Designed miniproteins, single chains, continued (5). Designs and how they scored, part 83

Each design is a single chain, and the fold is of that chain. pLDDT is the mean over its residues in the fold that is shown.

## One batch from the design tools (miniprotein)

Design m18871
Fold by ESMFold2-Fast:
Structure m18871 (fold): chain A 94 residues (1-94)
Amino acid sequence: DAAVQAAKAEVEKLLSEATKYRIAALAHEANGDLESAREFEERARELERKAQELLKQAQKDHPEYAQELQDFYQARKAEADAAVAAYRESLEAA
């Protein structure tokens, strides 16, 4: 279903952008720029909320694909969390 593939692509895009902001927030926090860190973290949370809302709407519109959409979301979220954790670890090792 083209609509399901489009929803997956948009969720992945939103989560990817959120990950970039999460990493930027950690970089600014490490440099003592707490205000910029807060702003980037807030942008990341907004993008994650949009991704979750899009997921829920796609599951409602395409209930046959609800589990596939959930599995896709969880896989993308796990990749994002791993990338953020790896970056945090690199800052602690420095």
Scores: mean pLDDT 89

Design m18872
Fold by ESMFold2-Fast:
Structure m18872 (fold): chain A 89 residues (1-89)
Amino acid sequence: SKEEELERVRELMDRILAILEKYFTPEEVEQFRKIVEKALELMEKATPEQRVNIARGLRDFLLDTVKDAPPELQAEVERLLDEIIAIVE
């Protein structure tokens, strides 16, 4: 169901935010969390096509956010984002 898919997306986003806590300040992570929560709220009201577009936008944002992070952290974040895209597609 849409609700079950969005809950899985939330769980994966929480895992990404936990990874970011190791590299970013608490204040920066809180800003990322606000962006993620807004995206999830929009996804709840969105059509399937709109959800895919929101998820892709969030992926692009988070990959840009970690572009200067260690390669291992970038790879782990990208893997989790790819799992999110697979859920909504």
Scores: mean pLDDT 86

Design m18873
Fold by ESMFold2-Fast:
Structure m18873 (fold): chain A 56 residues (1-56)
Amino acid sequence: SAKEAALEQLESEREKRLNDDYEAFRNIGFPDELARKAAEALYEISRREEEKLIRA
């Protein structure tokens, strides 16, 4: 369905942003473990916000 296709695209974009955020944190000097946790926290926040909008 159109909604399913949109959700798949949003998930792909979230995965790309997760990788981009991780690399950005690494570039500013964050250690691997901290950069990963920070990127994952942003990913989870974005995912929850997007799910709320989709369900509204």
Scores: mean pLDDT 78

Design m18874
Fold by ESMFold2-Fast:
Structure m18874 (fold): chain A 107 residues (1-107)
Amino acid sequence: SERDKKLFEEAIKTLEELVKNLREASKYLSPEQRKVAEELIKDAEKIIEDIKNGKISLDEFVRRVVILAEKVRDFISKYYSQIPEELARKIDELAQKLLDIAREIRK
């Protein structure tokens, strides 16, 4: 539907911003801790790819986005002391936006 297309466009934009901010956060982490951020970036990039290629159902999108958002919040909780507060806040806000998009799709 047109509504689903718009929600997917908003999801791509939010995921791209999340990737950018996670890469920025990685600069404040040790090489070993950066591996956690890289895994989140790969998860986000794969969701973007699957949306753009039409290879993701609505149910699969909601499932993967919720899992990603939860992992991102866990990441911020674990590395909060090492990341600038404003950057950590932006990343948490992007995770919340993903949850809001997933909730909107479920309506």
Scores: mean pLDDT 87

Design m18875
Fold by ESMFold2-Fast:
Structure m18875 (fold): chain A 70 residues (1-70)
Amino acid sequence: MEEERKKAVEEGKKRLEELAKENPTPEVQTLAAIAKAELEELYKQGASAEEIEKVGERALKEIERVIKEL
């Protein structure tokens, strides 16, 4: 349903914003912004809530890995 898809985008963005606030480096802020844009693009393309959530989770994991490498 559309409401579930919209919620998935909003929750994904919120988690990405929280991660960026906790790690306010240019690298993390840039990656979080790219990930948020990717979630919005998936929503526009009609991706399912599950697909949006999966991409959001992968983005969070990748950003956490980058934080450890900084």
Scores: mean pLDDT 82

Design m18876
Fold by ESMFold2-Fast:
Structure m18876 (fold): chain A 97 residues (1-97)
Amino acid sequence: TPLQRKLAVLQASVTVLESALYFIEERFKKGADPAELERELQSLIEALEYNIEELEALKAANPDMSAADRALLDELIARAQALKNRAQQLLAEIKAS
């Protein structure tokens, strides 16, 4: 269905962003340039915000979705929000240094 296709795309996007955050965290531990990491974290946060908006819009547009699709969608929103919070915390730490 169009819903399942869009969910698959957004799930893949969230997974890629999670990997990107992991590599930013590892580079920070290794003393990478704070200004470079700050720019990458800002872009990552914007991408996560876009995905959250798209997931919320998809939820609103599909009130009759299956319980399984709703559970997956809610899980993806929660996962994207948790990643955004982690990225924002790291950004605050870098700015405080």
Scores: mean pLDDT 90

Design m18877
Fold by ESMFold2-Fast:
Structure m18877 (fold): chain A 71 residues (1-71)
Amino acid sequence: EKVVEEIYKLAEKGIESSREQSAVYASEVALIGARYPEARETANLALLGIATAEVDKERGLKLVEEGKKLA
């Protein structure tokens, strides 16, 4: 529960931050997903959202929001 919330919070911060900070937030999401197997799918969706936001910010944000509904 708390781990999933933290992942989405980090993903939203990553999308709304600078390029350099976005990479840091993405790395934190990846590390959480690797450490907590129960959050791995949530982490993968969050990472996809961050990556998509680099090309299409609106679509990236929608992916993160849809992932929250699944968690």
Scores: mean pLDDT 75

Design m18878
Fold by ESMFold2-Fast:
Structure m18878 (fold): chain A 69 residues (1-69)
Amino acid sequence: SIAEEVRKKALELGLPEEVAEKVAKAVEIASQSSPEEAQLILDIMRQELAEKYGEEVAEEVTEKARELL
């Protein structure tokens, strides 16, 4: 699934399992949302990841999600 692929990417980048699961959940919700809502969800996710884990990690996870959406 899209959520599983993004969760796997987050784990590969060294994010904790709890964070990877939250990211997967956000991406699952985005996949069921309108394009505008999906963009907002991904923007919020990117900001949260950048604050705690840096811009590079945030970009990698968010781009993986966009590829699959």
Scores: mean pLDDT 84

Design m18879
Fold by ESMFold2-Fast:
Structure m18879 (fold): chain A 100 residues (1-100)
Amino acid sequence: SLAELAALLAELLALLGEAQAELNKPDPDMSRIEALFEEALRVLEEALALIRRDFPEETDVIARLEALLAQARASTDPRERLALLQEALGLLHDLIQRRR
């Protein structure tokens, strides 16, 4: 449902906010950042599965989210991973706004 997707968006937003705050510290806890990214990737996979179930016609959004998920998993740069996950967050937000 749209409400379930909105809840996942809120969870992803919170996780990425925490990761960004940690990365902005003078001495970032890389273990904490990695844990936050792993949770964010799980939430994104749950959101993607929900979109495939409830909004299968959103083929372009699904393809873009799959590509961003794959790129974020492959990246070893925490700032690049954050940027990719933030782009995915933006796509989810736009989808929710269009669906209302």
Scores: mean pLDDT 88

Design m18880
Fold by ESMFold2-Fast:
Structure m18880 (fold): chain A 80 residues (1-80)
Amino acid sequence: STQQQWVQQLYDAQASGNVADTMSQMFRTSPRSQHPDLRFMVYMITVQGWSADQVMAVMSQPQSVRQQRRQQVQQQVWAE
């Protein structure tokens, strides 16, 4: 699936140290507004400083769990 391809690209990018370029390519090939999981991955890496392994731990979980995690992060940002 497209999500599995994004996850594989992140692993490859982490191994080569080229995460920022890989993120740019993902946005070029897929509309950001249509993919909440992609937007979540980019936010966690660029704003929260997460590693690809931490993102993978979330992305390997069912959609319902990923949705709940996004809601938790959003609530923390709004609690500021």
Scores: mean pLDDT 63

Design m18881
Fold by ESMFold2-Fast:
Structure m18881 (fold): chain A 98 residues (1-98)
Amino acid sequence: GALELLERHGRELLARGPPEELVEIARQVAEAIPDLSFNAALALVASLLEGTELDIPPEDSDAFFDLYLRVATVLVELGLLSPDQRRDVRETVRLYEA
C-alpha cells in the first residue's frame, strides 16, 4: 500500500544522508501526524519541498494523495511553504475533494 511504499522510499532517502534540515522537518511532520512513520514523512517532505519524484503505483494513488495533502497542510501550518506554495496547496486540496 501507499504507506509501505512511502516507508521504503523514506528509508532509502535516509540511507543516502539527506540534509539535516529536511530530517528535522520530517520529524516535526511525523509528530503532527501520528499514523505516519518518520520514514514515510521524510519521503513526502522531500517530494513537497525539494520536488523529489515518488514512484507511486496507480492503485495506491488515492491513498498517496490523501497523505500528500495532509503533509502539505502541516508544512503550511509550520510556515515552511511560501505564500505561492500555500495557494497551490489550497487549489490541490479543492481539486482532490471535487
Scores: mean pLDDT 75

Design m18882
Fold by ESMFold2-Fast:
Structure m18882 (fold): chain A 84 residues (1-84)
Amino acid sequence: SLEEKLKEAEEELEKVAKEIAPLDEKLEAAAAQGGISKVLKELEEKDPEKAKELREEFDKLLELHMRQIGLGVEISILKEKLEK
């Protein structure tokens, strides 16, 4: 069912949004300190392990945003099919 697929995609989008929120807050805090690149460079010199963790969180955030975009497109297509 298209309605079931839409519900599943919307539920997955909500889960992705919940995973993005804490990572966005953490990286926004880093951005406020002069930008993510600056914070990463300073951490690399002082604490390379924390710099690695922050890079991994940034990579995960990018993957989650890409997935969010893909789900948004899928939801739009499913909604158009259900409205017709």
Scores: mean pLDDT 81

Design m18883
Fold by ESMFold2-Fast:
Structure m18883 (fold): chain A 67 residues (1-67)
Amino acid sequence: MKVYKGKIVGYDPETQTSKIYVFEDGSVVTGYVLDKEGRLVGPGLEIEFVEDGELNGKPKYKVVKYL
């Protein structure tokens, strides 16, 4: 499983999805961003994260470490 590093740069409360700026390639990904306890992670945080499947047809990302 690949571990990525990024910064949460936005959050949409209507969809409950966040945008992550991915440090490795400069891309922005959008999906559900959850901590190890299943709580939504807010914007401004730098994180290590992994892909954790899909929910309602959208990607789900799990935070494994805060930077």
Scores: mean pLDDT 82

Design m18884
Fold by ESMFold2-Fast:
Structure m18884 (fold): chain A 77 residues (1-77)
Amino acid sequence: LVEEAIKLAVEAIKAAENKEDLLKAIGALIRAIGDILDKKYEEAAKVLEETAEELKERSPEAAKLLKEAAELLRKAA
């Protein structure tokens, strides 16, 4: 679950359609990894979900992948 969530978040970075969304997705993954290392899976999921909302207009596939990653992290909690 956690490894699969990280893989989906990496795919979201690749799916970002512009530089601003790319940097937001990278920043969200870094913050989520920090939360995962502290076993704060719910907090990690919230970071990814909030970033997905920011990306949904311009990078809809990236947003979808971040939401799927967040769901897997919630299941790991």
Scores: mean pLDDT 85

Design m18885
Fold by ESMFold2-Fast:
Structure m18885 (fold): chain A 95 residues (1-95)
Amino acid sequence: SMKEKLISKLDELITALDKALEEARKQGNVEEARTLIGMIAQAEALRFLIEMDSLDIEKALKIVDEMIETARQLGREDIVKLLEEIKSLLEEMKK
């Protein structure tokens, strides 16, 4: 189902963000670590709302667009790709 695909892709995103956070921590990059912690919290919140059938798709799209911009600024193209895939799934759920 679309819901299962979206949850699976969010799990991939959370895993990638956790790995990026570990790398930032090892490098002592406090600013990137702070940003990644915020992105992890947003991704986990989206996952929870999807499981509870309580997702506001329009709000989710705004959050994902902001996360895409942030990930691009960090140079995390792997995270950008996952977020763009999540955005596509959210747009399909509107129908």
Scores: mean pLDDT 89

Design m18886
Fold by ESMFold2-Fast:
Structure m18886 (fold): chain A 98 residues (1-98)
Amino acid sequence: SAVQQVQQYAQEKLEKLKKEGVSDDILKKFEALVQKVIDDLQQGKLTLDEALQMIDEIYKMAIAEQKGDYTSYTSSAIRYIGLEIDSELRYEKKKKAE
């Protein structure tokens, strides 16, 4: 199935990230974004080709984040990560409000 192809491709990328010594926090972000791509694929929001492309972009973002190079992010990848960062920043602001 299309979902199995995306899951297998994502697993191959995850293994590469682990081999490159990417941090657990970045690996967790990668896995969360992969689940979003799979959910969007299952809902018909992404084609198989678009889902595979997004996995590749998320992988490149994870490598860039590990190196501290945010300029390597693509526009689509920035949109996905931007939404996650905004959610985390809102959560941290609420947590700091005693």
Scores: mean pLDDT 71

Design m18887
Fold by ESMFold2-Fast:
Structure m18887 (fold): chain A 73 residues (1-73)
Amino acid sequence: SEEIEKFYEDARAIFEAELELLSAAPREELVARVETRAKLFEENLKKMGASESEARKAGKELRDWGLARIAAA
């Protein structure tokens, strides 16, 4: 939905800013943060009424993006 798309965009923007701020942190710490953020995002989407499969897919998308961002840095 439009709301879920907006929520994803906002979560991604916030997380990108956070990763930039933490650029000097160990890779293992950044990876753990990506995993935690993706899980929280999935849980928040479920609280907003998203189906389990929809929330899981969106969480995976955020996780994959975050891991790719760390790998590129």
Scores: mean pLDDT 79

Design m18888
Fold by ESMFold2-Fast:
Structure m18888 (fold): chain A 69 residues (1-69)
Amino acid sequence: GKEEAIELLKKAGLSEEEAERLVEGGIQLIRQMGARAGGQMLRKELLEKGLSEEEAEKVVELVIEAARE
């Protein structure tokens, strides 16, 4: 869920504040645009911040789960 996504982002080198904002923004994107479109936008932002494709995919999956709450 949300906490797991934040932890993964921190392990990937983001600060706690950046990780929290990115997860919250990702939840809003997914709720507004749907899991596919919102997830794709979040993935692009994560890759721009230096995450691997595998790390970005896992974060997107966790954020989609959090958005369903």
Scores: mean pLDDT 84

Design m18889
Fold by ESMFold2-Fast:
Structure m18889 (fold): chain A 75 residues (1-75)
Amino acid sequence: SSALMQQKLAELDEWARQMPSLSPEEARKVAEQAEAIYQEIKAISTEEDLNLLTRAGLLVMAIQAEALVKERAAE
């Protein structure tokens, strides 16, 4: 369980690192996938996973925020 969550957290971290180089369209798709992964992590998390869940939530918020900024700039 924790190992699976750490793997998903690493995937979110890698996507967050790639966000600056993505197009607005690519960034939006990544943000939608990141939200889906976060909901999956949240559904399987327990009280012992609170730190991992918090880190995942912060990464997803960062990804979503950058996607919104790129979308607004693409006018």
Scores: mean pLDDT 84

Design m18890
Fold by ESMFold2-Fast:
Structure m18890 (fold): chain A 84 residues (1-84)
Amino acid sequence: MDLEAAKAQIPALVAGLKSADPATRAAAARQLGELARQGGKEVAEAIRAAGGVPILKELTTDADPAVARAALEALGAVEDALRA
């Protein structure tokens, strides 16, 4: 994985978590989870620094079930990578 390219995507993806469109929120959450799974602790720390963790926690109770599921999976991936 190109860690610099991965980290460059994080601010836009964190902004996507705040979208009024649930499809955009779900896609942003899935992509952040995938980046954390592939990039490990360095990418997870960048997501945390960008404020992604509190937003992902909020989205685990989103009214859209696809958003809630994507956020729960992404939060788990980020937290697991931070512990590694």
Scores: mean pLDDT 85

Design m18891
Fold by ESMFold2-Fast:
Structure m18891 (fold): chain A 71 residues (1-71)
Amino acid sequence: MLEKLARENPNAMIAAALMVKAGATPEEVERQLKTIPGVGEKTAKALGELVANGVTAEQIMDAVRRALAEK
């Protein structure tokens, strides 16, 4: 799941990781991601749900690095 999201929207994943580091709630993460151009509603909801389930900023950034390395 994380790797697919990172491959399709790495900027959304990076934004989500930064928000989680800043102490944003899952609801705030979803809301803010919806304001980013190119981020779909499904992507914003999926990331908010992952944060609600305890996914850390480090795990999100690891997924981004792995997705970008697999060109």
Scores: mean pLDDT 77

Design m18892
Fold by ESMFold2-Fast:
Order: C-alpha cells, then structure tokens, then sequence
Structure m18892 (fold): chain A 75 residues (1-75)
C-alpha cells in the first residue's frame, strides 16, 4: 500500500534522494514522475497520495524544492 511504502521511506528524511529511490525500487515501487531533483537533493518529506502513489519532497543545496512520485508495487 502507499501508506506502507511511505512508512518505509520516512526514515530516509534527511538522506540523499538516491537512497530513497533505491529503497523504493527495492520494495518494487516505480518512479513515475520527478521534477527539480539533482544528485545533491535531500529528502525533506514523504507523503502517501491516495492508495497507489507516494510523493517524496526534496530540497537542493540552494533551497529549491523538488519531488519524486512513486507508484506502489502491483500485486
């Protein structure tokens, strides 16, 4: 579920975005959208969006925000 994925990713707040993407992919999730993300982006928030999507919010060193949207694994 989106909530279970969000709960699994929430400990990665403060970590590089690549660690969150890696963890989500290990759990079978797929990146469906990303914006404003660079290799230096840090995770600052994790939110379930409905039943099948999780959004992570990221911050770049210059203070600009980005996001990544994950689709939860299909059964």
Amino acid sequence: SAQALADALRPLIGKPVEEAIRKAEELGATVVQERGVTPDSKVIGVFPAGDDLVVIVTENPDGTLGYVVFRVPAD
Scores: mean pLDDT 84

Design m18893
Fold by ESMFold2-Fast:
Structure m18893 (fold): chain A 92 residues (1-92)
Amino acid sequence: SLAEKTLKEIEEMIKRAQELIAELKNDPSVSEEELRRAEDILKTLQEIKEFMEKVLAKPEITDEEANDYIFKLIQLKTLKRELERLEARYKA
C-alpha cells in the first residue's frame, strides 16, 4: 500500500539521518547549530513515523486525524529535502 511505502521511506530517512549525525559529530568544522538541525530532523522523522503508525492501526480515523496525516506528508517532503541538502554538504 501507499502507507507501507511511506513508512519504509521514513525508516530509510531515519537511518540516513542517524548516519549523518554520526559523521557530523566527528567533524570539528560543523557548527553546533547544524548538528542540532540534523538531530531535529531525526526527532521529527521519528515523531512522524509514530503518528502515522498510530493512525494506520485504527479501523477509522477522524477528519482532524486525516488532515494531520496530510500535513505530516507535506512536512516529510520538506525534511527529505533538508536531509539531502545536509548530506550533499557534509558527506560529499
Scores: mean pLDDT 85

Design m18894
Fold by ESMFold2-Fast:
Structure m18894 (fold): chain A 66 residues (1-66)
Amino acid sequence: NAQKNMDEATELSERIKALLEKAQAEGRLDALVTTDPVTGVRSLALGGFGKTVDEVIARIEARIAA
């Protein structure tokens, strides 16, 4: 069901946004950012690993804690 997948994507997006805001406020945003050594471009190192919203959020939290 495309609607179910869209609802999960919306939830994930909102939870990621909240975590990014918290990480920025705590000065931990760098833990979520990877700099490409060739181009110098900064990107969010959130990865594509996780079957559920909770798994993806746990991955992000682990990176903030590391």
Scores: mean pLDDT 64

Design m18895
Fold by ESMFold2-Fast:
Structure m18895 (fold): chain A 81 residues (1-81)
Amino acid sequence: SMSLEEKVNKVELAALQALLDALRAGLSGAEAVARVTATVEKEGARLDIPEEVLAEMIAKARAGTAAFYAAERPDEPVPAP
C-alpha cells in the first residue's frame, strides 16, 4: 500500500504536469485553473486521499495556478483563489 505522503506527491506531480500541458497548449488562466483542479480531484479520488487533505490540495492548486498565470499573463482574467 502507498503512504499518504506518496499519494500527495503523486497528485502534486500530476497537477504540475497538467499546468505545464496547459501552458504549452496556450490555455487561458481560467482554463488552466479548471484543468489543474480537475486533475487534482480525479487523481486524489483514484488514490483514496482523505477528503480533508484533498480539499486543501484542490484549494492550493487553484490558488497556485491562478497566481502563476497572474504573474506570467497579467492581462488575462483568472478566478479568485
Scores: mean pLDDT 82

Design m18896
Fold by ESMFold2-Fast:
Structure m18896 (fold): chain A 80 residues (1-80)
Amino acid sequence: RELFGLSEEAARRISRILDFLSTLPPDAEVTAREIAEAVGLSQPTTSRLLRLLERHGMLERDRRTGRVRLSEKAIKALSL
């Protein structure tokens, strides 16, 4: 196991993104822009953090729209 390799600031931003995503219904498709607006981050910053989460198996990308959702692994890990 290992840390995401994130600074404390990036970790807090990740926590806000994961919290937001965990409140969405299973059928919800969200873009980086929508997540950025919800958590108060820029779209480029949000996209970078979303790619990091996807690489760690925390997010799944929708093959049709490029939108993202929490993986089952992430939902279990968050215990929300």
Scores: mean pLDDT 73

Design m18897
Fold by ESMFold2-Fast:
Structure m18897 (fold): chain A 64 residues (1-64)
Amino acid sequence: SMEKRKEYKQKLLELAKEFNQRLAEIDSRIAAATDPEQIAALRTEKQRLVDEFNDKLLELEKEA
Protein backbone atom coordinates (compact mmCIF):
# COMPACT_ATOMS: atom_id res chain seq x y z
CA SER A 1 0.00 0.00 0.00
CA MET A 2 1.02 3.66 -0.41
CA GLU A 3 0.88 4.10 3.36
CA LYS A 4 3.34 1.25 3.97
CA ARG A 5 5.69 2.70 1.33
CA LYS A 6 5.63 6.11 3.06
CA GLU A 7 6.43 4.42 6.40
CA TYR A 8 9.25 2.52 4.69
CA LYS A 9 10.76 5.73 3.26
CA GLN A 10 10.58 7.53 6.62
CA LYS A 11 12.12 4.60 8.52
CA LEU A 12 14.82 4.22 5.85
CA LEU A 13 15.71 7.92 6.10
CA GLU A 14 15.92 7.83 9.91
CA LEU A 15 17.93 4.59 9.87
CA ALA A 16 20.36 6.07 7.31
CA LYS A 17 20.81 9.29 9.34
CA GLU A 18 21.59 7.38 12.54
CA PHE A 19 23.91 4.97 10.74
CA ASN A 20 25.83 7.78 8.99
CA GLN A 21 26.31 9.68 12.27
CA ARG A 22 27.64 6.60 14.10
CA LEU A 23 29.80 5.60 11.14
CA ALA A 24 31.40 9.07 10.97
CA GLU A 25 32.06 8.97 14.73
CA ILE A 26 33.76 5.55 14.55
CA ASP A 27 35.80 6.59 11.49
CA SER A 28 36.95 9.70 13.37
CA ARG A 29 38.01 7.57 16.37
CA ILE A 30 39.90 5.14 14.11
CA ALA A 31 41.70 8.04 12.41
CA ALA A 32 42.70 9.50 15.82
CA ALA A 33 43.69 6.17 17.44
CA THR A 34 47.35 5.18 17.78
CA ASP A 35 46.99 1.96 19.80
CA PRO A 36 46.75 -1.12 17.50
CA GLU A 37 44.49 -3.02 19.92
CA GLN A 38 42.10 -0.07 20.19
CA ILE A 39 42.08 0.35 16.39
CA ALA A 40 41.25 -3.36 15.97
CA ALA A 41 38.37 -3.06 18.47
CA LEU A 42 37.01 0.03 16.68
CA ARG A 43 37.20 -1.74 13.30
CA THR A 44 35.24 -4.67 14.78
CA GLU A 45 32.64 -2.23 16.14
CA LYS A 46 32.40 -0.56 12.70
CA GLN A 47 31.84 -3.92 10.98
CA ARG A 48 29.15 -4.79 13.54
CA LEU A 49 27.45 -1.43 12.89
CA VAL A 50 27.45 -2.06 9.12
CA ASP A 51 26.06 -5.59 9.58
CA GLU A 52 23.28 -4.34 11.88
CA PHE A 53 22.38 -1.59 9.40
CA ASN A 54 22.22 -4.07 6.50
CA ASP A 55 20.04 -6.44 8.56
CA LYS A 56 17.61 -3.64 9.47
CA LEU A 57 17.57 -2.43 5.86
CA LEU A 58 16.68 -5.94 4.64
CA GLU A 59 13.86 -6.17 7.21
CA LEU A 60 12.48 -2.80 6.10
CA GLU A 61 12.58 -3.86 2.42
CA LYS A 62 10.43 -6.91 3.24
CA GLU A 63 7.78 -4.57 4.73
CA ALA A 64 7.80 -2.09 1.82
Scores: mean pLDDT 84

Design m18898
Fold by ESMFold2-Fast:
Structure m18898 (fold): chain A 87 residues (1-87)
Amino acid sequence: LDELLEKLREVLRAAGVPERTIELAVELLRENPAISDEELERALREAGVSERDIIAVLEALRMVRQGLSVEEILARLPARVAERLAA
């Protein structure tokens, strides 16, 4: 879990997500490693996180769980976020 959370921090920080949002997402995942995407999204939205940053957290987490490297995630993340915002 700690390795996954550190990787998530590095990706989100490099993607320009605010530190307060990164820390909130990490705490939610640390408290419940099995938290659903819906529960995580709801908690972030209730905390006033922007839709772009919520999408970035969810997409980055998915790719981290799939075992992609930080470099691979950063290459893919902007397009994934743009697609979901345009939908």
Scores: mean pLDDT 83

Design m18899
Fold by ESMFold2-Fast:
Parts: sequence; C-alpha cells; structure tokens
Structure m18899 (fold): chain A 94 residues (1-94)
Amino acid sequence: KSPLEKALDIVKAMLTLTQEYLDQGDYEKAVEVARERTEELVRLMREEGVPEEVIEQVRKIFEEIIEAIKNKEPWSKIVELVREAEELVAKALS
C-alpha cells in the first residue's frame, strides 16, 4: 500500500472502531482508540517526511475529535472533523 492508502486506512479504522465503542456506550475506550490511531497516523506522517507544522495541524484536528467524544457531541460533528483531517492528510501525502 502507498503511504496515502496506509494513512487513510488508519483514519477509517479509527472512525469504525470509535463508532463501535460509542454504540456500546464505552466513551473511555472510544477516546483510547482515537488517541492510539492518532499517534499511529502521526508516526506514519513523520516517517514519510511530512513537515512538523502540517503534522501539528492534523494533531489539533484529532484533539478536537477526542474532545468531541469526551463531551458526547453528535456523531455528525465527529464525522465532520474526521473529514477535515482526512482531507489535510491526503494533501500532505499526495
């Protein structure tokens, strides 16, 4: 898989697993999964030579996702933030 495909797979896995735990009412595990996948994505981006400034922008969006989960915001808000992160990641690794 290309670095872009790997990164998008990480984002997709985060979204899927986070939704699964939220559906179970397990907000703590949803936050844990989101944090773990964020660090996995950051590591991949850093290994691929993405500038730290861009990595920090992606990290900030994922921090907003984690806060939205903690605050029990609507799933639509989480999806919106994930799409913003995905678009930025795609541009950085294209």
Scores: mean pLDDT 85

Design m18900
Fold by ESMFold2-Fast:
Structure m18900 (fold): chain A 91 residues (1-91)
Amino acid sequence: KEKPPDLAVIATTREGLPMALIAAGSFRAGGSKVELIEVADDESAAQVAKDELEKLGFKITEVKESKDGSSTFIYAEKGDERAVGVGLHPQ
C-alpha cells in the first residue's frame, strides 16, 4: 500500500522516549534509516523534527496531528527519497 520511508526522524521529550524507541524499532524493521532526537521540555518536538528534515534537504509535503494531539506526523520528500518526521509530546 504505502512504500516504507527511506528515513524516519523521531523527536521526543524524555517522557516520550519509550514510545519513540518502539516507533524507531518499527521503522528500522521496515527498512528505514532512523534518527532519534531528544528535545528539551520547552521545545516543540514537531518543530525540531521539521527543522531536521529541512536541514537534510527534504521538502515537507504534509503535516498530520494525532487525534489526541500527543503526536505529529510530518511527511517529506527529496527527489525520489521519502521521509517521515514524528514529534512526540505526551501529556
Scores: mean pLDDT 81

Design m18901
Fold by ESMFold2-Fast:
Structure m18901 (fold): chain A 84 residues (1-84)
Amino acid sequence: MEAERERRIEEYKKRLEEEKKDPEGTKEKVRAEEVEALREIARDLAEGKLTHLTPEQIAMYIARIRRAVREGLLDEEVLERALA
């Protein structure tokens, strides 16, 4: 459902706005645009489409996804699928 998808995105945006008040993480902040990119990367990683990346690059993307999940910007399922 389109409304359900929009509501979920809105919840992620609300969480991101709350985190902007956090004085920490100037260099490691996850942003709304970065979150969308990480969602696509996680999907491609889960589907095995990113086999051309080095293990170091994959680990970096997984670390970014873990951060976004921890901040409430992505579902834990996204990380679990990427690791499967």
Scores: mean pLDDT 66

Design m18902
Fold by ESMFold2-Fast:
Structure m18902 (fold): chain A 109 residues (1-109)
Amino acid sequence: MIEELLELIEEAAEELKDNEEVKKLAEAAKRIVETEEDEKEVIVKLSELAIAIAREAAKEGKLELAEKILERTRELVEKAAEEGLISEEEAEELLEKIEEELERIEKEK
């Protein structure tokens, strides 16, 4: 799940190659996955970065890519909460942000 989400983030950076914000967010995501030893910190920070990247993708009209990133992020957060890797409060906050972005994408379609 972490690896699959990182691959989608890298795909987004390639599709949005002229978006400096997406490039910076993707580089931050890669660094977190490669250097952070605390799995909880990786999950929370990667999820926040993925949501931000999806928001940028949606602004650029890449609605299907944004939706795919958000759905994979939701799967990661739900699994992490089920396994007790993140708190219920942290999971609820991330899932609310994901749902808000998915609702925005549905309205843009």
Scores: mean pLDDT 83

Design m18903
Fold by ESMFold2-Fast:
Structure m18903 (fold): chain A 77 residues (1-77)
Amino acid sequence: MEEVLEKLREGARAYVDGLNYYKKGDYDKAIEAFKTAIEKFREALELARQEGSPLVETAEIVLENAEKMLKKVEEKK
């Protein structure tokens, strides 16, 4: 549980950074931040699945949102 929560927090921080960069038009930094968020959310999802955690659904949703944002930023560049 603790490791899943830590990865979700790390991903959430990167995701927020990505949103801030995207809003400022800094698409290179936004892409890097969203890639970091995706990596952390994938790690959280894998751990949550291994542990049978109720956080599996949360991890899937935040991962999907991060992937959608990455695609959106890449389309702007």
Scores: mean pLDDT 85

Design m18904
Fold by ESMFold2-Fast:
Structure m18904 (fold): chain A 114 residues (1-114)
Amino acid sequence: AEREAELRRAFEELDVAAFEAWIAELRALARTDPQAAAELRLLALRALAEELLRRLAAHAASPAVTPEELLLAEAIFALLGGVSLAEARAELARLGLSDQEAVDLAAEIARDIL
């Protein structure tokens, strides 16, 4: 409950440091209690999915990708891969995905999660 509230606040504020700290705690939990870690990761993925889809819906017909949408997409990929936000960013760059392609892929994943 508290971790879900902390995540929602971090997403609303785009508090990258708080999000990175939360991912580090989740990765530590995965070493000692993989079931609890999987449950928390699913909760975080749902919260990220809801926020990404909410922001995309608010854009109307023609928005360019915002930094906030890209950050939410990167966060979804980080949680899915069990990696840091920086590692997820590096992998997206290695794959040659544009910001639009990364957000579009994250939105498809978000719809499948919800």
Scores: mean pLDDT 75

